# Designed miniproteins, single chains: the designs that were tried, part 86

Each design is a single chain, and the fold is of that chain. pLDDT is the mean over its residues in the fold that is shown.

## One batch from the design tools (miniprotein)

Design m2982
Fold by ESMFold2-Fast:
Parts: structure tokens; sequence; C-alpha cells
Structure m2982 (fold): chain A 64 residues (1-64)
């Protein structure tokens, strides 16, 4: 999965309220960040966009 695909998957999952899909896509974003294939700025931008599109789902996806 490319960085762009991982970010898009995470944002769309949060927007749709699919918390399970958001967790899986979020894990992939973190994995790509750790591999240097995605920047911290890109990850933060994805989080802001997801929160803007569905704040309630973003809160649930971000909770332990």
Amino acid sequence: MSAEEAIAAYVEAVAAGDVAAAHRAGDQVIRLLNQGRLTAEQAQAAGREARARNPEAWERASAA
C-alpha cells in the first residue's frame, strides 16, 4: 500500500464511521511512518482531515 492509499483509506474509513477499518488503516499509516515512507506532517494532515469529516468517529477511532 502506498502512503497516499493508506492516508485515503484512513480518512474514508473515519468519514464512513467504520472504526474497525480506521484502526487497520491507521496501523498501516503508522507502519509507513516508521519505515520512512510517509512523513509526520502527512500523518498529522490525515488526522486533521479525518477529524474534520467525522469528529465523533475520529474520537472513537483514536480511543484505546
Scores: mean pLDDT 82

Design m2983
Fold by ESMFold2-Fast:
Structure m2983 (fold): chain A 65 residues (1-65)
Amino acid sequence: MLTKEQIKKLLETNGNIYDPNDPNARTIYLHKGNLFRLEGNRVRPVNINNIPKGTKFKIVETEIP
């Protein structure tokens, strides 16, 4: 399982920008080692390798998806 720190490092290595204070940063939710994004009322899995280079992102640890 990837930790928040490992996920951050992997995305930065892939050319993405960690910016948790940017309101337009893509939010990635981390719950029990699993990565999710929200799409309306639906929880969707995240594939880190499919995030376009130059994407600003933030990681939010949550107790529920």
Scores: mean pLDDT 75

Design m2984
Fold by ESMFold2-Fast:
Structure m2984 (fold): chain A 71 residues (1-71)
Amino acid sequence: SASLVEEIERKVREAEELFEEAKKEEDPIRYTGLALRAIGLLLEAYLLAEKHPEDVPQELIDRVRKLLGMK
């Protein structure tokens, strides 16, 4: 479904943006907060994709797994 794919893609985009901001952050507390928010969004995206594997492109699932450091 388009709505499900759009939700997962949005979560991935927000997570990528948070990771890019985290890389530039000098404050370790703010860095950790940004990184944890990004990981949370990726975990939500991963769980949505795993629940609906027939509706979500494998490339998108692989992108989420890569960003979570899964091999």
Scores: mean pLDDT 83

Design m2985
Fold by ESMFold2-Fast:
Structure m2985 (fold): chain A 99 residues (1-99)
Amino acid sequence: MERLRELRERVEELIEELEKVTSEPPTDFQMRTRQLSLEELEEEVRTLERILENIKKVEKESPPTPLNKGVIEGFKRIALLFAREVLRNIDALEAELAA
């Protein structure tokens, strides 16, 4: 249970960071909840962290043109959507383990 709580905290921190820089997340997307194992959730959180690191690297290395800013904002919106999906999957496992 402690590991699952840590994963939740990590995802919530990533969501907060992404929400600060994303003007509008994608709307009208139905979030699918998946029943994942703890190991699968750890892999998804690790993947999400790598995605965010890559976005930050691209942003730092790219010229600050309107096109590059638009592309980076697009990546941040997709990362936010993925982060919210991972959080839902964590909630589903917590609910299963609490039952």
Scores: mean pLDDT 74

Design m2986
Fold by ESMFold2-Fast:
Structure m2986 (fold): chain A 74 residues (1-74)
Amino acid sequence: SAEEELRALAERYLAEIEARLRADPDLPESVFDKLAMEAAHELLELAARLNVPQEVLDAILAEFAARVRELRAA
């Protein structure tokens, strides 16, 4: 489903961000923010292509933002 494709893309980007943090523990906050912003942009573009309902998109973006915050805090 479109929701499953969006959630899969979000998980892939979260894994990539986590891998970058593990590779460089001193990763600048500006670089981290850029990675998160680029991931959010790609999620928005996929959602537009798949005509995802706004409610579903909002939920996935909220979950993504919360997990990005958790990664930053670690």
Scores: mean pLDDT 85

Design m2987
Fold by ESMFold2-Fast:
Structure m2987 (fold): chain A 96 residues (1-96)
Amino acid sequence: SKEDLKIIGETLVKTLREISKVLEEAGELETAEKFKEFAEKLEKAIEEEDYEKFFEIYKEIEDYIHEVAPKLPKEVQEKILEIIEKGGKEAAEKLA
């Protein structure tokens, strides 16, 4: 449903912002800024109920992660995975 997509999207925006902060603290400033931009674009798409744009941005995020994640320090990769897992659990609880 649209309500479920909004919950998923809002949780993803929060997750992307938390990832950006971890990257910034690690000195990965360019990657941090990119994740912040993705969070802002997703938040706008959710606010406008533009789900076509939402899925386009989601694909851009996936493509970017596949490109940059292997290049990040392992400790940063581990912190990002923990944030993603936490976000997934939060979304699941809100959907239950």
Scores: mean pLDDT 85

Design m2988
Fold by ESMFold2-Fast:
Structure m2988 (fold): chain A 72 residues (1-72)
Amino acid sequence: SMLEEEAKKLEEKMKKLDEKEKLLEALKFIIENALRLGLMTKEQALESLERFGKIAKEPELVEEIRKHLEEL
């Protein structure tokens, strides 16, 4: 279970990062892959981001991902 051990070490490292940095990386990864796989449209992704930004109170995070999304 080398993968499990490596994943745990990564989780420990990420716990030392800023919450915003963790959220940014995770959201970019999820949204990029969802669009690539056709699981959602660009419009649906933008709507979900707006909703998330209001709930999480992270408008800067939403703006960063929006710019990335518009380029896809």
Scores: mean pLDDT 70

Design m2989
Fold by ESMFold2-Fast:
Structure m2989 (fold): chain A 129 residues (1-129)
Amino acid sequence: GTTVIENKTFENTTIYSASDDLIIKNSTFINSTITSDSGALTIEDSYFENSTITSGSGAIIIKDSIFENSTITSDSGAVIIENSVFVNSTITSGGTLILKNSGLSNSTVTASTIIQENTVFLEGTTVTE
């Protein structure tokens, strides 16, 4: 199935999604954790601060979102990021990472394959394939 979270604010919260797809829209996460095992995780128009997102094999799709002091980890799934901003954050993908129209500052990016289009890496950002 698919779970949709819209227009919510979460503080100090943990969300687990095993195999269902999770869609997050127009929401705020502070000091929170989201874990998905095999379902796809889609994040749109959302804000994350001091938060962690972990996905096993499901794809992570991020659009129009802001991440500060946050960590995104995908073990084998693809990570697709569009029109998003990352500050003092870490992105790790065991598979392919696609970055489009995005900006990263003081951040660390590691993936097996990285595809970039119109993406800006500002001061303090490290990228490793």
Scores: mean pLDDT 89

Design m2990
Fold by ESMFold2-Fast:
Structure m2990 (fold): chain A 85 residues (1-85)
Amino acid sequence: MTMRIEAELETKEKASLLGSRILRIGVDVGAITVVEIEGNKLIATVYAETEEKLRETVDRIKEAAKEVGAKSLKVEEFPEKTSLD
């Protein structure tokens, strides 16, 4: 199961700070996180082996975004490709 998170922040510095926190959260939970930053926007893709790890990772990312002061946060679920199952 895969989640895509998009955040908009006030500055590039805050976007980079959130990105660093997301990477740490992934390591702590045991999820794979991929972060892309374009200016003050951040896109994170989260991959986890279990739905529980995925939810924990996403919840921690939401908290980190709030602490950094994200202006907007969008969370979308990506379906896995059937050919991978």
Scores: mean pLDDT 79

Design m2991
Fold by ESMFold2-Fast:
Structure m2991 (fold): chain A 90 residues (1-90)
Amino acid sequence: MDQVQQQIDNVITQFQQGMDSVIQGLQNGVITKDQAINSVQGISNMSIYQIVQITGQIPDVDQMQQVYDTATSKINSIYNSTIDQINQVS
């Protein structure tokens, strides 16, 4: 479990860094708002895929579901916050 949790934490950290990078690119005029939204969606889909692969290593179904639900809830929270930030940029 500790190793699985570390892998999950790494995915969430990388996801946050990806979101921060997209916001910075948008604020600096390097990417458009549409490109920012597409990037956020792509990174989100990849992060969820990685969480599925990592949690699939947990043999207990109830424990797997709890870890998956907790991790995806964190990803969704970061995702929604990032989309809100993108929508505030002129």
Scores: mean pLDDT 86

Design m2992
Fold by ESMFold2-Fast:
Structure m2992 (fold): chain A 83 residues (1-83)
Amino acid sequence: SMEEVLELFRALSVSGHVNLAKSSIDKGTMTKEQARQMLEESRRDLEFLRELTKVSSDPEKFKKIVEEVEKLLEEMEKQLAEM
């Protein structure tokens, strides 16, 4: 349905934002406080994706996106801990 297409597009857009945040932290030009803010925003993005997955009629597509974002957050948390 059109709703499913729009929800998938929203999920992909959120995943893209988290990927950009991870890339920015990886460049090493960001302060620890700026990195913490990006991590907190990315955690809220993940919570939003998890809620979308619960109501999705195509959970397999959302599950893969959620798993990718979870992995990015784990890597970002490790980077922040090493800063």
Scores: mean pLDDT 78

Design m2993
Fold by ESMFold2-Fast:
Structure m2993 (fold): chain A 90 residues (1-90)
Amino acid sequence: MEKYKEEVAKEVIEALEKNKKRLEEAAKETKDEKLKEQLLLGVKQADAAIEWLKKNWKNLTEEEVELLKESIPKWEEMVDKLIKAAKEAS
């Protein structure tokens, strides 16, 4: 289980870091102030999640590991929609 927790935590952190960068880039390009605020909030939330996971991944339950794994594709879909909206507004 420990190796699986580490692998899932690394995958989640990589997904968070990749999408954080995408959100930051979209925030710089958008002319819509409200969408910019939403993108920057996403960046802040991703930063907090990355820091928390780096400190706490060893304490995750098996159920929490599976929930994180299932949540990432849904979160990435939401990020994609927000970035698309920002590009269309610019």
Scores: mean pLDDT 83

Design m2994
Fold by ESMFold2-Fast:
Structure m2994 (fold): chain A 73 residues (1-73)
Amino acid sequence: TQARVEQIRAALREASARDPAFRENLMAHAKETKGITDDDAAIQFMAEQVQKQADVGRQASLEIAQQRQQQLL
């Protein structure tokens, strides 16, 4: 579980570094949901949310992350 959260964190961090718009959307979601304004804390929060909702499915975890991203738009 922890190892999977860390892997999701790494993927989100890389995506955020590559795409400023993605980073802004992720930060906006974390701020709106938990008042988080730090990039690392926002990525950690999103990774844990994805993991909690799709504990047994790596592909399902990615799908949930994409769905949450769409809800921000």
Scores: mean pLDDT 70

Design m2995
Fold by ESMFold2-Fast:
Structure m2995 (fold): chain A 92 residues (1-92)
Amino acid sequence: AALELQRQLYRVLGQGMIDAAEAAAAGDLDKAEAIRERTVAQVRELARQIPGVSDEQAEQTARDAREALELAIRDPELGRAAGAGLLALAAA
């Protein structure tokens, strides 16, 4: 169902934000960037699988995910909090 794919997308993005923030906080920016690239690719693929989502909408979702992950790397405390919030939404 579309709702299950959306929950999976929130889970992937939320975990990616936490993982990228933790890598950045540890000073491993190469690892943080690798997590960002992988998470954006996963979010794009999940968005494309959601019924009724166009390729343009999936690409916009990927751009939004990239921005969220860039913020998580720049501000790891905020990134961890935002990621935890997305995981909570995925669990609801």
Scores: mean pLDDT 89

Design m2996
Fold by ESMFold2-Fast:
Structure m2996 (fold): chain A 106 residues (1-106)
Amino acid sequence: ALEEIEKLLKEASKHVRRAIQAAREGNLDEARKHAEKARDYLEKASQLPREAGLDEVAQAFEEASREVKRAIDLLKAGATPEEVIAELRKAFPHINRADEALKRAR
């Protein structure tokens, strides 16, 4: 259902923003926790659009998930807060594309 996909997208976006805020504060453990939650929401969200034939939405979620995974990998490797924030920010263009595509599908 489109409403379920929209809810997952909103939760993913919230956790990406919270991960960025935690990284800005130097709290990389909290940043990792929120990034992992964001990835979980994006991975779940990517499965539903493909079943519904919404390929653009599915691709956007997959791209956002890859950027969040790169940020998680950076956190595990002991990267700087600035590097983590830059990588997390790359997820937003994909999240926005998914949101706009979902709005047009309704």
Scores: mean pLDDT 84

Design m2997
Fold by ESMFold2-Fast:
Parts: structure tokens; C-alpha cells; sequence
Structure m2997 (fold): chain A 69 residues (1-69)
């Protein structure tokens, strides 16, 4: 169901936010606020959560690459 997909997307985004906070706590806090606001929306919030999760994932990968150099 859309509700299950939204819950899975939200949980996935929170895990990415935890990883981002280890690299950039302020940026992680900003995304956490955005994801929580999207989670309060109905079924339309699923698309927003997925978009935000994608943005977080890209930033985590970028920061990890910079730290590995």
C-alpha cells in the first residue's frame, strides 16, 4: 500500500539523515525537518520523502568521497 511505501521511505530517509549527521550535523538537521514535514502530508508526502532521500544520499556519497581523499 501507499502507506507502507511511505513508512519505508521515511525510515530509509531517517537512516540516511543519521549518516549525513555524522558528516555534517547541521545539514542533517535541515533534511530531518524537511522529511518530518513531508511525513505529515498525506499520500503526496511519499513523493516528497523519496525526492529528499535521493538528495540526502547524493550528499552523503559526495562527503564520503571528500573524506576518503
Amino acid sequence: STEELKKKAYEGALKLIEELKKLDEERGNQFEKEVKEASKKGTEGLGEILKIAGEIGREVQELKRKLAE
Scores: mean pLDDT 82

Design m2998
Fold by ESMFold2-Fast:
Structure m2998 (fold): chain A 76 residues (1-76)
Amino acid sequence: MTEEQKEALKELVDAVSRLVDRFEQADTDPEKVAALREHVDQAREALENGDYETAREHLRKALEIAHELLPTTKFP
């Protein structure tokens, strides 16, 4: 990965982490929110270990779950 791609990935993980915080405050599926949190946490851990491919994979899975939650979620 390029340095720019690494920075973008870190920013995306941070952004999705903030989105998870909002889902946890919202009226939605708690099991899916827990899965979303797990993938974000694993992406962050992989990023800290320099495993950018694993971080990207978990971020992708987190975004898939977030996309499924958005149409059924009532934010406070």
Scores: mean pLDDT 80

Design m2999
Fold by ESMFold2-Fast:
Structure m2999 (fold): chain A 68 residues (1-68)
Amino acid sequence: GAAMEAKMREVRAELLALRREFERRHPDMEVHVTLLDEERVLVTVIRGDRVETVVLPVSEVRAYLESL
């Protein structure tokens, strides 16, 4: 429904803002954040030849990225 679409749009916008903030702080790293469902995201961090992936609740993505 329209309410669900609005919520998903808001979550995607927040995740995009977090990714942009991270890339400004860590220009040597690449990060990808993909919505898996309403509650979970796949975060991929690339530094040189090292690739790390983790599945996190949307609410934990900021803290995870800030810990890097």
Scores: mean pLDDT 80

Design m3000
Fold by ESMFold2-Fast:
Structure m3000 (fold): chain A 117 residues (1-117)
Amino acid sequence: PPPRPSDPRGLLGDLARTIAENPEVLEDPSDPAAPLTTRALYQALKLLGIDVSYSTIVRLTGGSGVITTQALKDLVRYITGQEVSDAELAPLDPDGSGVLTRAGLRALVAAGESRRS
């Protein structure tokens, strides 16, 4: 079984990569500006072997149907027990809109690759 996520950075990187590699979990995988939905996040967590109920994700997102930076912070804290900084979420929200997009996830993956080179 996959190890329990205990590192918020590791969880964010795994989520970003999983969604980037599995665009079919997105509502509109052809639109990089489309917002990340609760359904897409739920499916990505299932692909990572992380057991979080859909109802829990809906509650953390306030029922909006889209993932905000605050909702992702609350989810990371729920899964890992640790806070994530605004700086670590900045690549996921390049427009400063407070809503996560596919373009933001791609930027996070690219930033991770650059740090390893």
Scores: mean pLDDT 70

Design m3001
Fold by ESMFold2-Fast:
Structure m3001 (fold): chain A 68 residues (1-68)
Amino acid sequence: LQDELDSLPEEERKLVIEAAKVASERLNIPFDEALEGVLDAIKTGNLNNGIFAALPEELQKKLKELVK
């Protein structure tokens, strides 16, 4: 997880961390689980996973730009 975050540019890393915090709060799950789900959605392009789908539309739109 940390290695995957460290591979992202600073602005993209901040966006992913912000999204993971929002998902963690909305779904009442641990931050590390939310972070893994957000990173998995970006890495695999599976934007329909439950963690990513729980994000606000604006965050989903910004994160979609990180898929490739």
Scores: mean pLDDT 77

Design m3002
Fold by ESMFold2-Fast:
Structure m3002 (fold): chain A 73 residues (1-73)
Amino acid sequence: MKIEVKFLMEAPNGALLFEAIASPEVSKEVAEEQVRKFAEELAKKLGPGKVAVEVEELPSGEIKVTAVVYLGK
C-alpha cells in the first residue's frame, strides 16, 4: 500500500493543510483512515488540534485525501 503525504501550506494561525495520494489498489475508506490517523497523531504531538478529512477519487483511479489540522492556541 502506497500513500504519499504532501505538506501544502501552513497558515499563520497554525492551520496545516496536507494532501495525500493513495495508489488505485487502496480503498477510499482505508486511505481516509490512514491519513486521518496520521493527522490526528501530528495534532496530538503539536498541541490540541482538530482534524478534518476529505476524500476524492481521481480520474487515474488514485485516491486523493485532503486533511486540515487546526492547531488552535
Scores: mean pLDDT 72

Design m3003
Fold by ESMFold2-Fast:
Structure m3003 (fold): chain A 74 residues (1-74)
Amino acid sequence: MAELLEELRKLLDPEGLALALAAYATLERTVGRDVAERMLAETVRLLKEGKYSGAEAVQLAMGEALRAYAEAQA
């Protein structure tokens, strides 16, 4: 996790980082730490693709993590 947070600090501006951390906290409290960690990893992956803004990457990663969680519950 610390390594993912360091990567996010390098790839995101302060606003994007705040959004990513808020999303992480929300997911950890509602659906669990594994889903929150997956969201951070996916955010880093999307940002490294260079096709998305910080906010777009966070939103897409959160949606993907929640979709994977929902599929596992079905």
Scores: mean pLDDT 81

Design m3004
Fold by ESMFold2-Fast:
Structure m3004 (fold): chain A 94 residues (1-94)
Amino acid sequence: SLVRFLPGLEEINKAVLELLRVVDKYGPKKAASIAVAFALDVIAQALEGASPEEIRRTLEYFVEQLEKLGMSPEAVEEVRRLGERIVEIYEKAK
């Protein structure tokens, strides 16, 4: 039931929006599309009952793509911090 995940999804959604704002502010235009794809992938994985380890792998891949696009190390670290918060919220929702 979607209702069982509602508190975790609300918290994840807030963290995802914060992450998207960081990418929009500090990343190149191409990074915004990749960040939206990451957000959708995390939501889909959470609805499918993926493990926290699977979501962390998705985060690691996303961070690597941002680094390759030339996003600053400081902004990449902020994105990683927000992504780890998403994983922690998801772990607590299980």
Scores: mean pLDDT 79

Design m3005
Fold by ESMFold2-Fast:
Structure m3005 (fold): chain A 79 residues (1-79)
Amino acid sequence: EEELKAFLDRYEEARVTAAGGEGWLATHADEAGSPAYQAVRDAAEKARAEVAKFEQYLSDLLKEITERIQKLLEELRKA
C-alpha cells in the first residue's frame, strides 16, 4: 500500500544517495581535504546508515510475516 511504497521510495533514495556519494568520493580521493569532499562523505555516511536501518527493519518484518504465515498454516492443518 501507500506506506510500503513510501518506505521503498525512501530506501531507494538513501541507497542511490549513498552509492552515488561513495562513487563520487572514489573518483575525487585527491580532494579529501576539501570542504566539498567532507560534505559528500558526511552525506554518503548518513545515507548508508539509513540503508542499514531499512535493511534491518525489512529483515525483522520478513521474520514476523513468516511466523504469522506458519501459524495460519498450522491452524489450517489442524482444522
Scores: mean pLDDT 80

Design m3006
Fold by ESMFold2-Fast:
Structure m3006 (fold): chain A 103 residues (1-103)
Amino acid sequence: MKVTFIVPVKDQEETIPKTLESLDKLDDKENAKVIVVDAGSTGNAREIIEEYKKKSKLDIEIVDAGNIGTKAAIQLGKERAEGKVIVIPADSVVSENAVSNIK
């Protein structure tokens, strides 16, 4: 089963690398999609995410949503999602078997 992880981000540059690292450790990456919704970051969070996307084997989509609230950012991500949807705060860590356990 396909799983889409939605990560709403707003200036969480200190924590987003750990969240992305945990997603990269998923044991079923072929069935995982990651949508990062940038809700108006003013720091270098966007650059960190784009650098990670270049070296990750995950299907990572970056959506520039402008200055919007977290709920609106999550909804925008859901509109692009397929399969099971999991929302991951940009300060959270995901289990390596999160995708496999859903299939």
Scores: mean pLDDT 75

Design m3007
Fold by ESMFold2-Fast:
Structure m3007 (fold): chain A 59 residues (1-59)
Amino acid sequence: SAVATLNGLLSGVSDPAAFIASLARNSGLSEADVQAIVAAATVEERVELLLKLSAKQKP
């Protein structure tokens, strides 16, 4: 699943929050969506928001 893939990637990153924000921007999410992700209190919440917001970008 996408969650399992992201968790695997995050295990190897020194700054998971910055990595998630970078992924969100590179995925074409709006700055408002990226800021919502960054404002989340935990890395898990950021991952959930990233996946939820990315689903809105489906063709």
Scores: mean pLDDT 70

Design m3008
Fold by ESMFold2-Fast:
Structure m3008 (fold): chain A 68 residues (1-68)
Amino acid sequence: MREKALEMAKALEGVDEEEFEKAVEEARERLAAIRSEEDWRELEENSSNALKVAVLYILAPLAEQARA
């Protein structure tokens, strides 16, 4: 949680709010298309800073769910 919030702040430093919202939408679509670990690797390698933060933001609730 804390680290993800900090990374989000860093990404927003160079990205406007509209670009970040677009990155969140793109991240949702890409995550829905992921079927294998290779798809995850491609997403990580070819992602902008905004997209990386958006992916972490979306996955945060899943990580917390897994912790329980």
Scores: mean pLDDT 64

Design m3009
Fold by ESMFold2-Fast:
Structure m3009 (fold): chain A 74 residues (1-74)
Amino acid sequence: MKHSLETTSGGWTFRAEWSDDGTAKGEVTGPDGSRGRTEVKLENGKKTTSSSGDPREVEVARRAAESLLDQSLS
């Protein structure tokens, strides 16, 4: 099943989509309009990450997506 979340705090906007099949996606927009996206996929016990955008926003999106993926698999 697919799940989604959107939240805004302190000028930051976070959007996430994750699935019980081992995929999670995150998108973050910073207060200055900088954007980062990440997709994390779990294959053979290893995480594969694909990212694009501004490094700060990418790192925030990656951490959130990995956390959501880990929670969905627990």
Scores: mean pLDDT 76

Design m3010
Fold by ESMFold2-Fast:
Structure m3010 (fold): chain A 71 residues (1-71)
Amino acid sequence: SHEKFFNEFKEKLEEIKKKAEKKELSKEELEEFKKEFLKKLESIKKSLLQEEIEKLKNELEEVVEFAKSKL
């Protein structure tokens, strides 16, 4: 379901953010996370509304920019 997908990625985004705050996140791990997220998003794109896709991409970008600021 959409809810399961959102919850799984929200948990992963929070994990990445916490690792970045603790300076435990590598640039390589961040790049792998971005690739995995986008790949999974493409696989379920047909079952999501455009607004939901944009919201998820925005949340990803916010976490990525935050994490980059800690690297």
Scores: mean pLDDT 77

Design m3011
Fold by ESMFold2-Fast:
Order: C-alpha cells, then sequence, then structure tokens
Structure m3011 (fold): chain A 59 residues (1-59)
C-alpha cells in the first residue's frame, strides 16, 4: 500500500461510487426527471470527478 498526501480513492471505492451514481441516474431516468442526453452528461461528469478524486458518494 502506497500512502500519499492526497490519498485518492481506491479502485474498489471508485467502483462503488460509480455504481451508486449510475443507480441515481437510472432512478432519475425512470422517473422522467432527466433526459437520456442529460444522463450521459452526468455520467461523463461523474467519471471526470472520480478521476480527480473529487466525487464521493455514500450509500
Amino acid sequence: EVVTRHEPLSAAQRAAARAAVDAQIAYLLETGRITPEEAEALRAAADRLLAQGRLVVTA
């Protein structure tokens, strides 16, 4: 294990956060609150934020 000052999310934590975001986006799509185009944009934004270590989603 490499300890770094910025302590980025582990691969498992990123996978869990992505799954939670995908579930939320699916819920918004199913309830008609967002369009498929908006869902695509949100997934892209979530991927970018996860790569930067800025997105944390709790259960």
Scores: mean pLDDT 69

Design m3012
Fold by ESMFold2-Fast:
Structure m3012 (fold): chain A 62 residues (1-62)
Amino acid sequence: KRELLLKAAEAAAKSPVNGLAAARELLDAGIISEEEAKEIERLSRQGKSQEAAKLLRKLAEK
């Protein structure tokens, strides 16, 4: 769980497309909630790649 979230954060920081893919994959795997996935997708669609990555890192530390 934690390692997957950290890898997703690294990928999301590099590209909004990676952030969108990560949100869907993590939601489908039951690692994050629908609300968390929606927020990551929203940030990624706005080009806020670093904010999406920061949120994923915060979820990994929970």
Scores: mean pLDDT 80

Design m3013
Fold by ESMFold2-Fast:
Structure m3013 (fold): chain A 74 residues (1-74)
Amino acid sequence: MDEEINEARREGYGRAQDAVRQGLRDGLETGAEQLRRVSEETARRLRELGDDEGADQFLADGEAAVAYLRELAA
């Protein structure tokens, strides 16, 4: 359980970092939308594994990062 939760978190943060890097290449708004999707998918996965706290934290971190990317795009 704990190992699966840690792996899901690592995968989610890795995908989030990839989305940010891609956003810098393909346009910040596109990157923000991809990051939002990754955050939602990762949170859903964490809830399926019973990590509601981690899901809430990942969504909060993702929303902050999405807001930052959109601010840069403005």
Scores: mean pLDDT 79

Design m3014
Fold by ESMFold2-Fast:
Structure m3014 (fold): chain A 80 residues (1-80)
Amino acid sequence: LLEEAEKKAREAEELLAAADTPERRAAMLAAFAEVQASVPSSAPLIERQRAAGVAAARAAGVEEAARAIEEAHELAEKAL
């Protein structure tokens, strides 16, 4: 389960790296900041990280990376 979660996280990283441009990077940072500002500080760190990562990947236009991030977090939660 952790191995599968790590594999999905790696897939997301590779997809984002392949799509990396200054414009997409700026969009990702803006989405990250918005999620961090809107998600309550009382929310678990893992949930906050998932929400921020998914929003950033979608802002970059890489839906496959957003799905991979969601799957990685789901698998990691099941492993705990």
Scores: mean pLDDT 74

Design m3015
Fold by ESMFold2-Fast:
Structure m3015 (fold): chain A 58 residues (1-58)
Amino acid sequence: STVPENAVNALVNNGVISQEDAEKILAMGPNATVEELAAVDGVGRPIAEALKKAFENS
């Protein structure tokens, strides 16, 4: 698995994004761009950049 599920779950547990938004991010997979991630409600660019780095380091 190359999807950083732990990073996404941490965002949900800290109330940063909803569980539904987490499922959308995980469904996009490791090829998701920063722009695609940032388009998810509640994510925004800073979180999208952090998630993209997590995907790259997985």
Scores: mean pLDDT 75

Design m3016
Fold by ESMFold2-Fast:
Structure m3016 (fold): chain A 90 residues (1-90)
Amino acid sequence: SLFDKFSDLARGVAALSVAVIRTLNLSVDEIADIIKRITGDEDLANYVRDVLLQSSDDERERILELVFAAIAEGKSPDEIREWIDEAVRS
């Protein structure tokens, strides 16, 4: 469906964003600053930073891919936070 194609595109954008972060060797603080600039939400950026600091390297990539996919899909900061909370609890 057209919806599935948009979801696939959002995942592609998220994967590219994570690859760029990895290639540039960005710190957790630099990643949080990027999220703040894109979303305009400092509380979300600080929450993501705190989650990343408590996560393994593999978990960080998974969380970042989720965050950037949700941003690409136009999710609100509150929805992004809920999705991160669900991902961290599972």
Scores: mean pLDDT 80

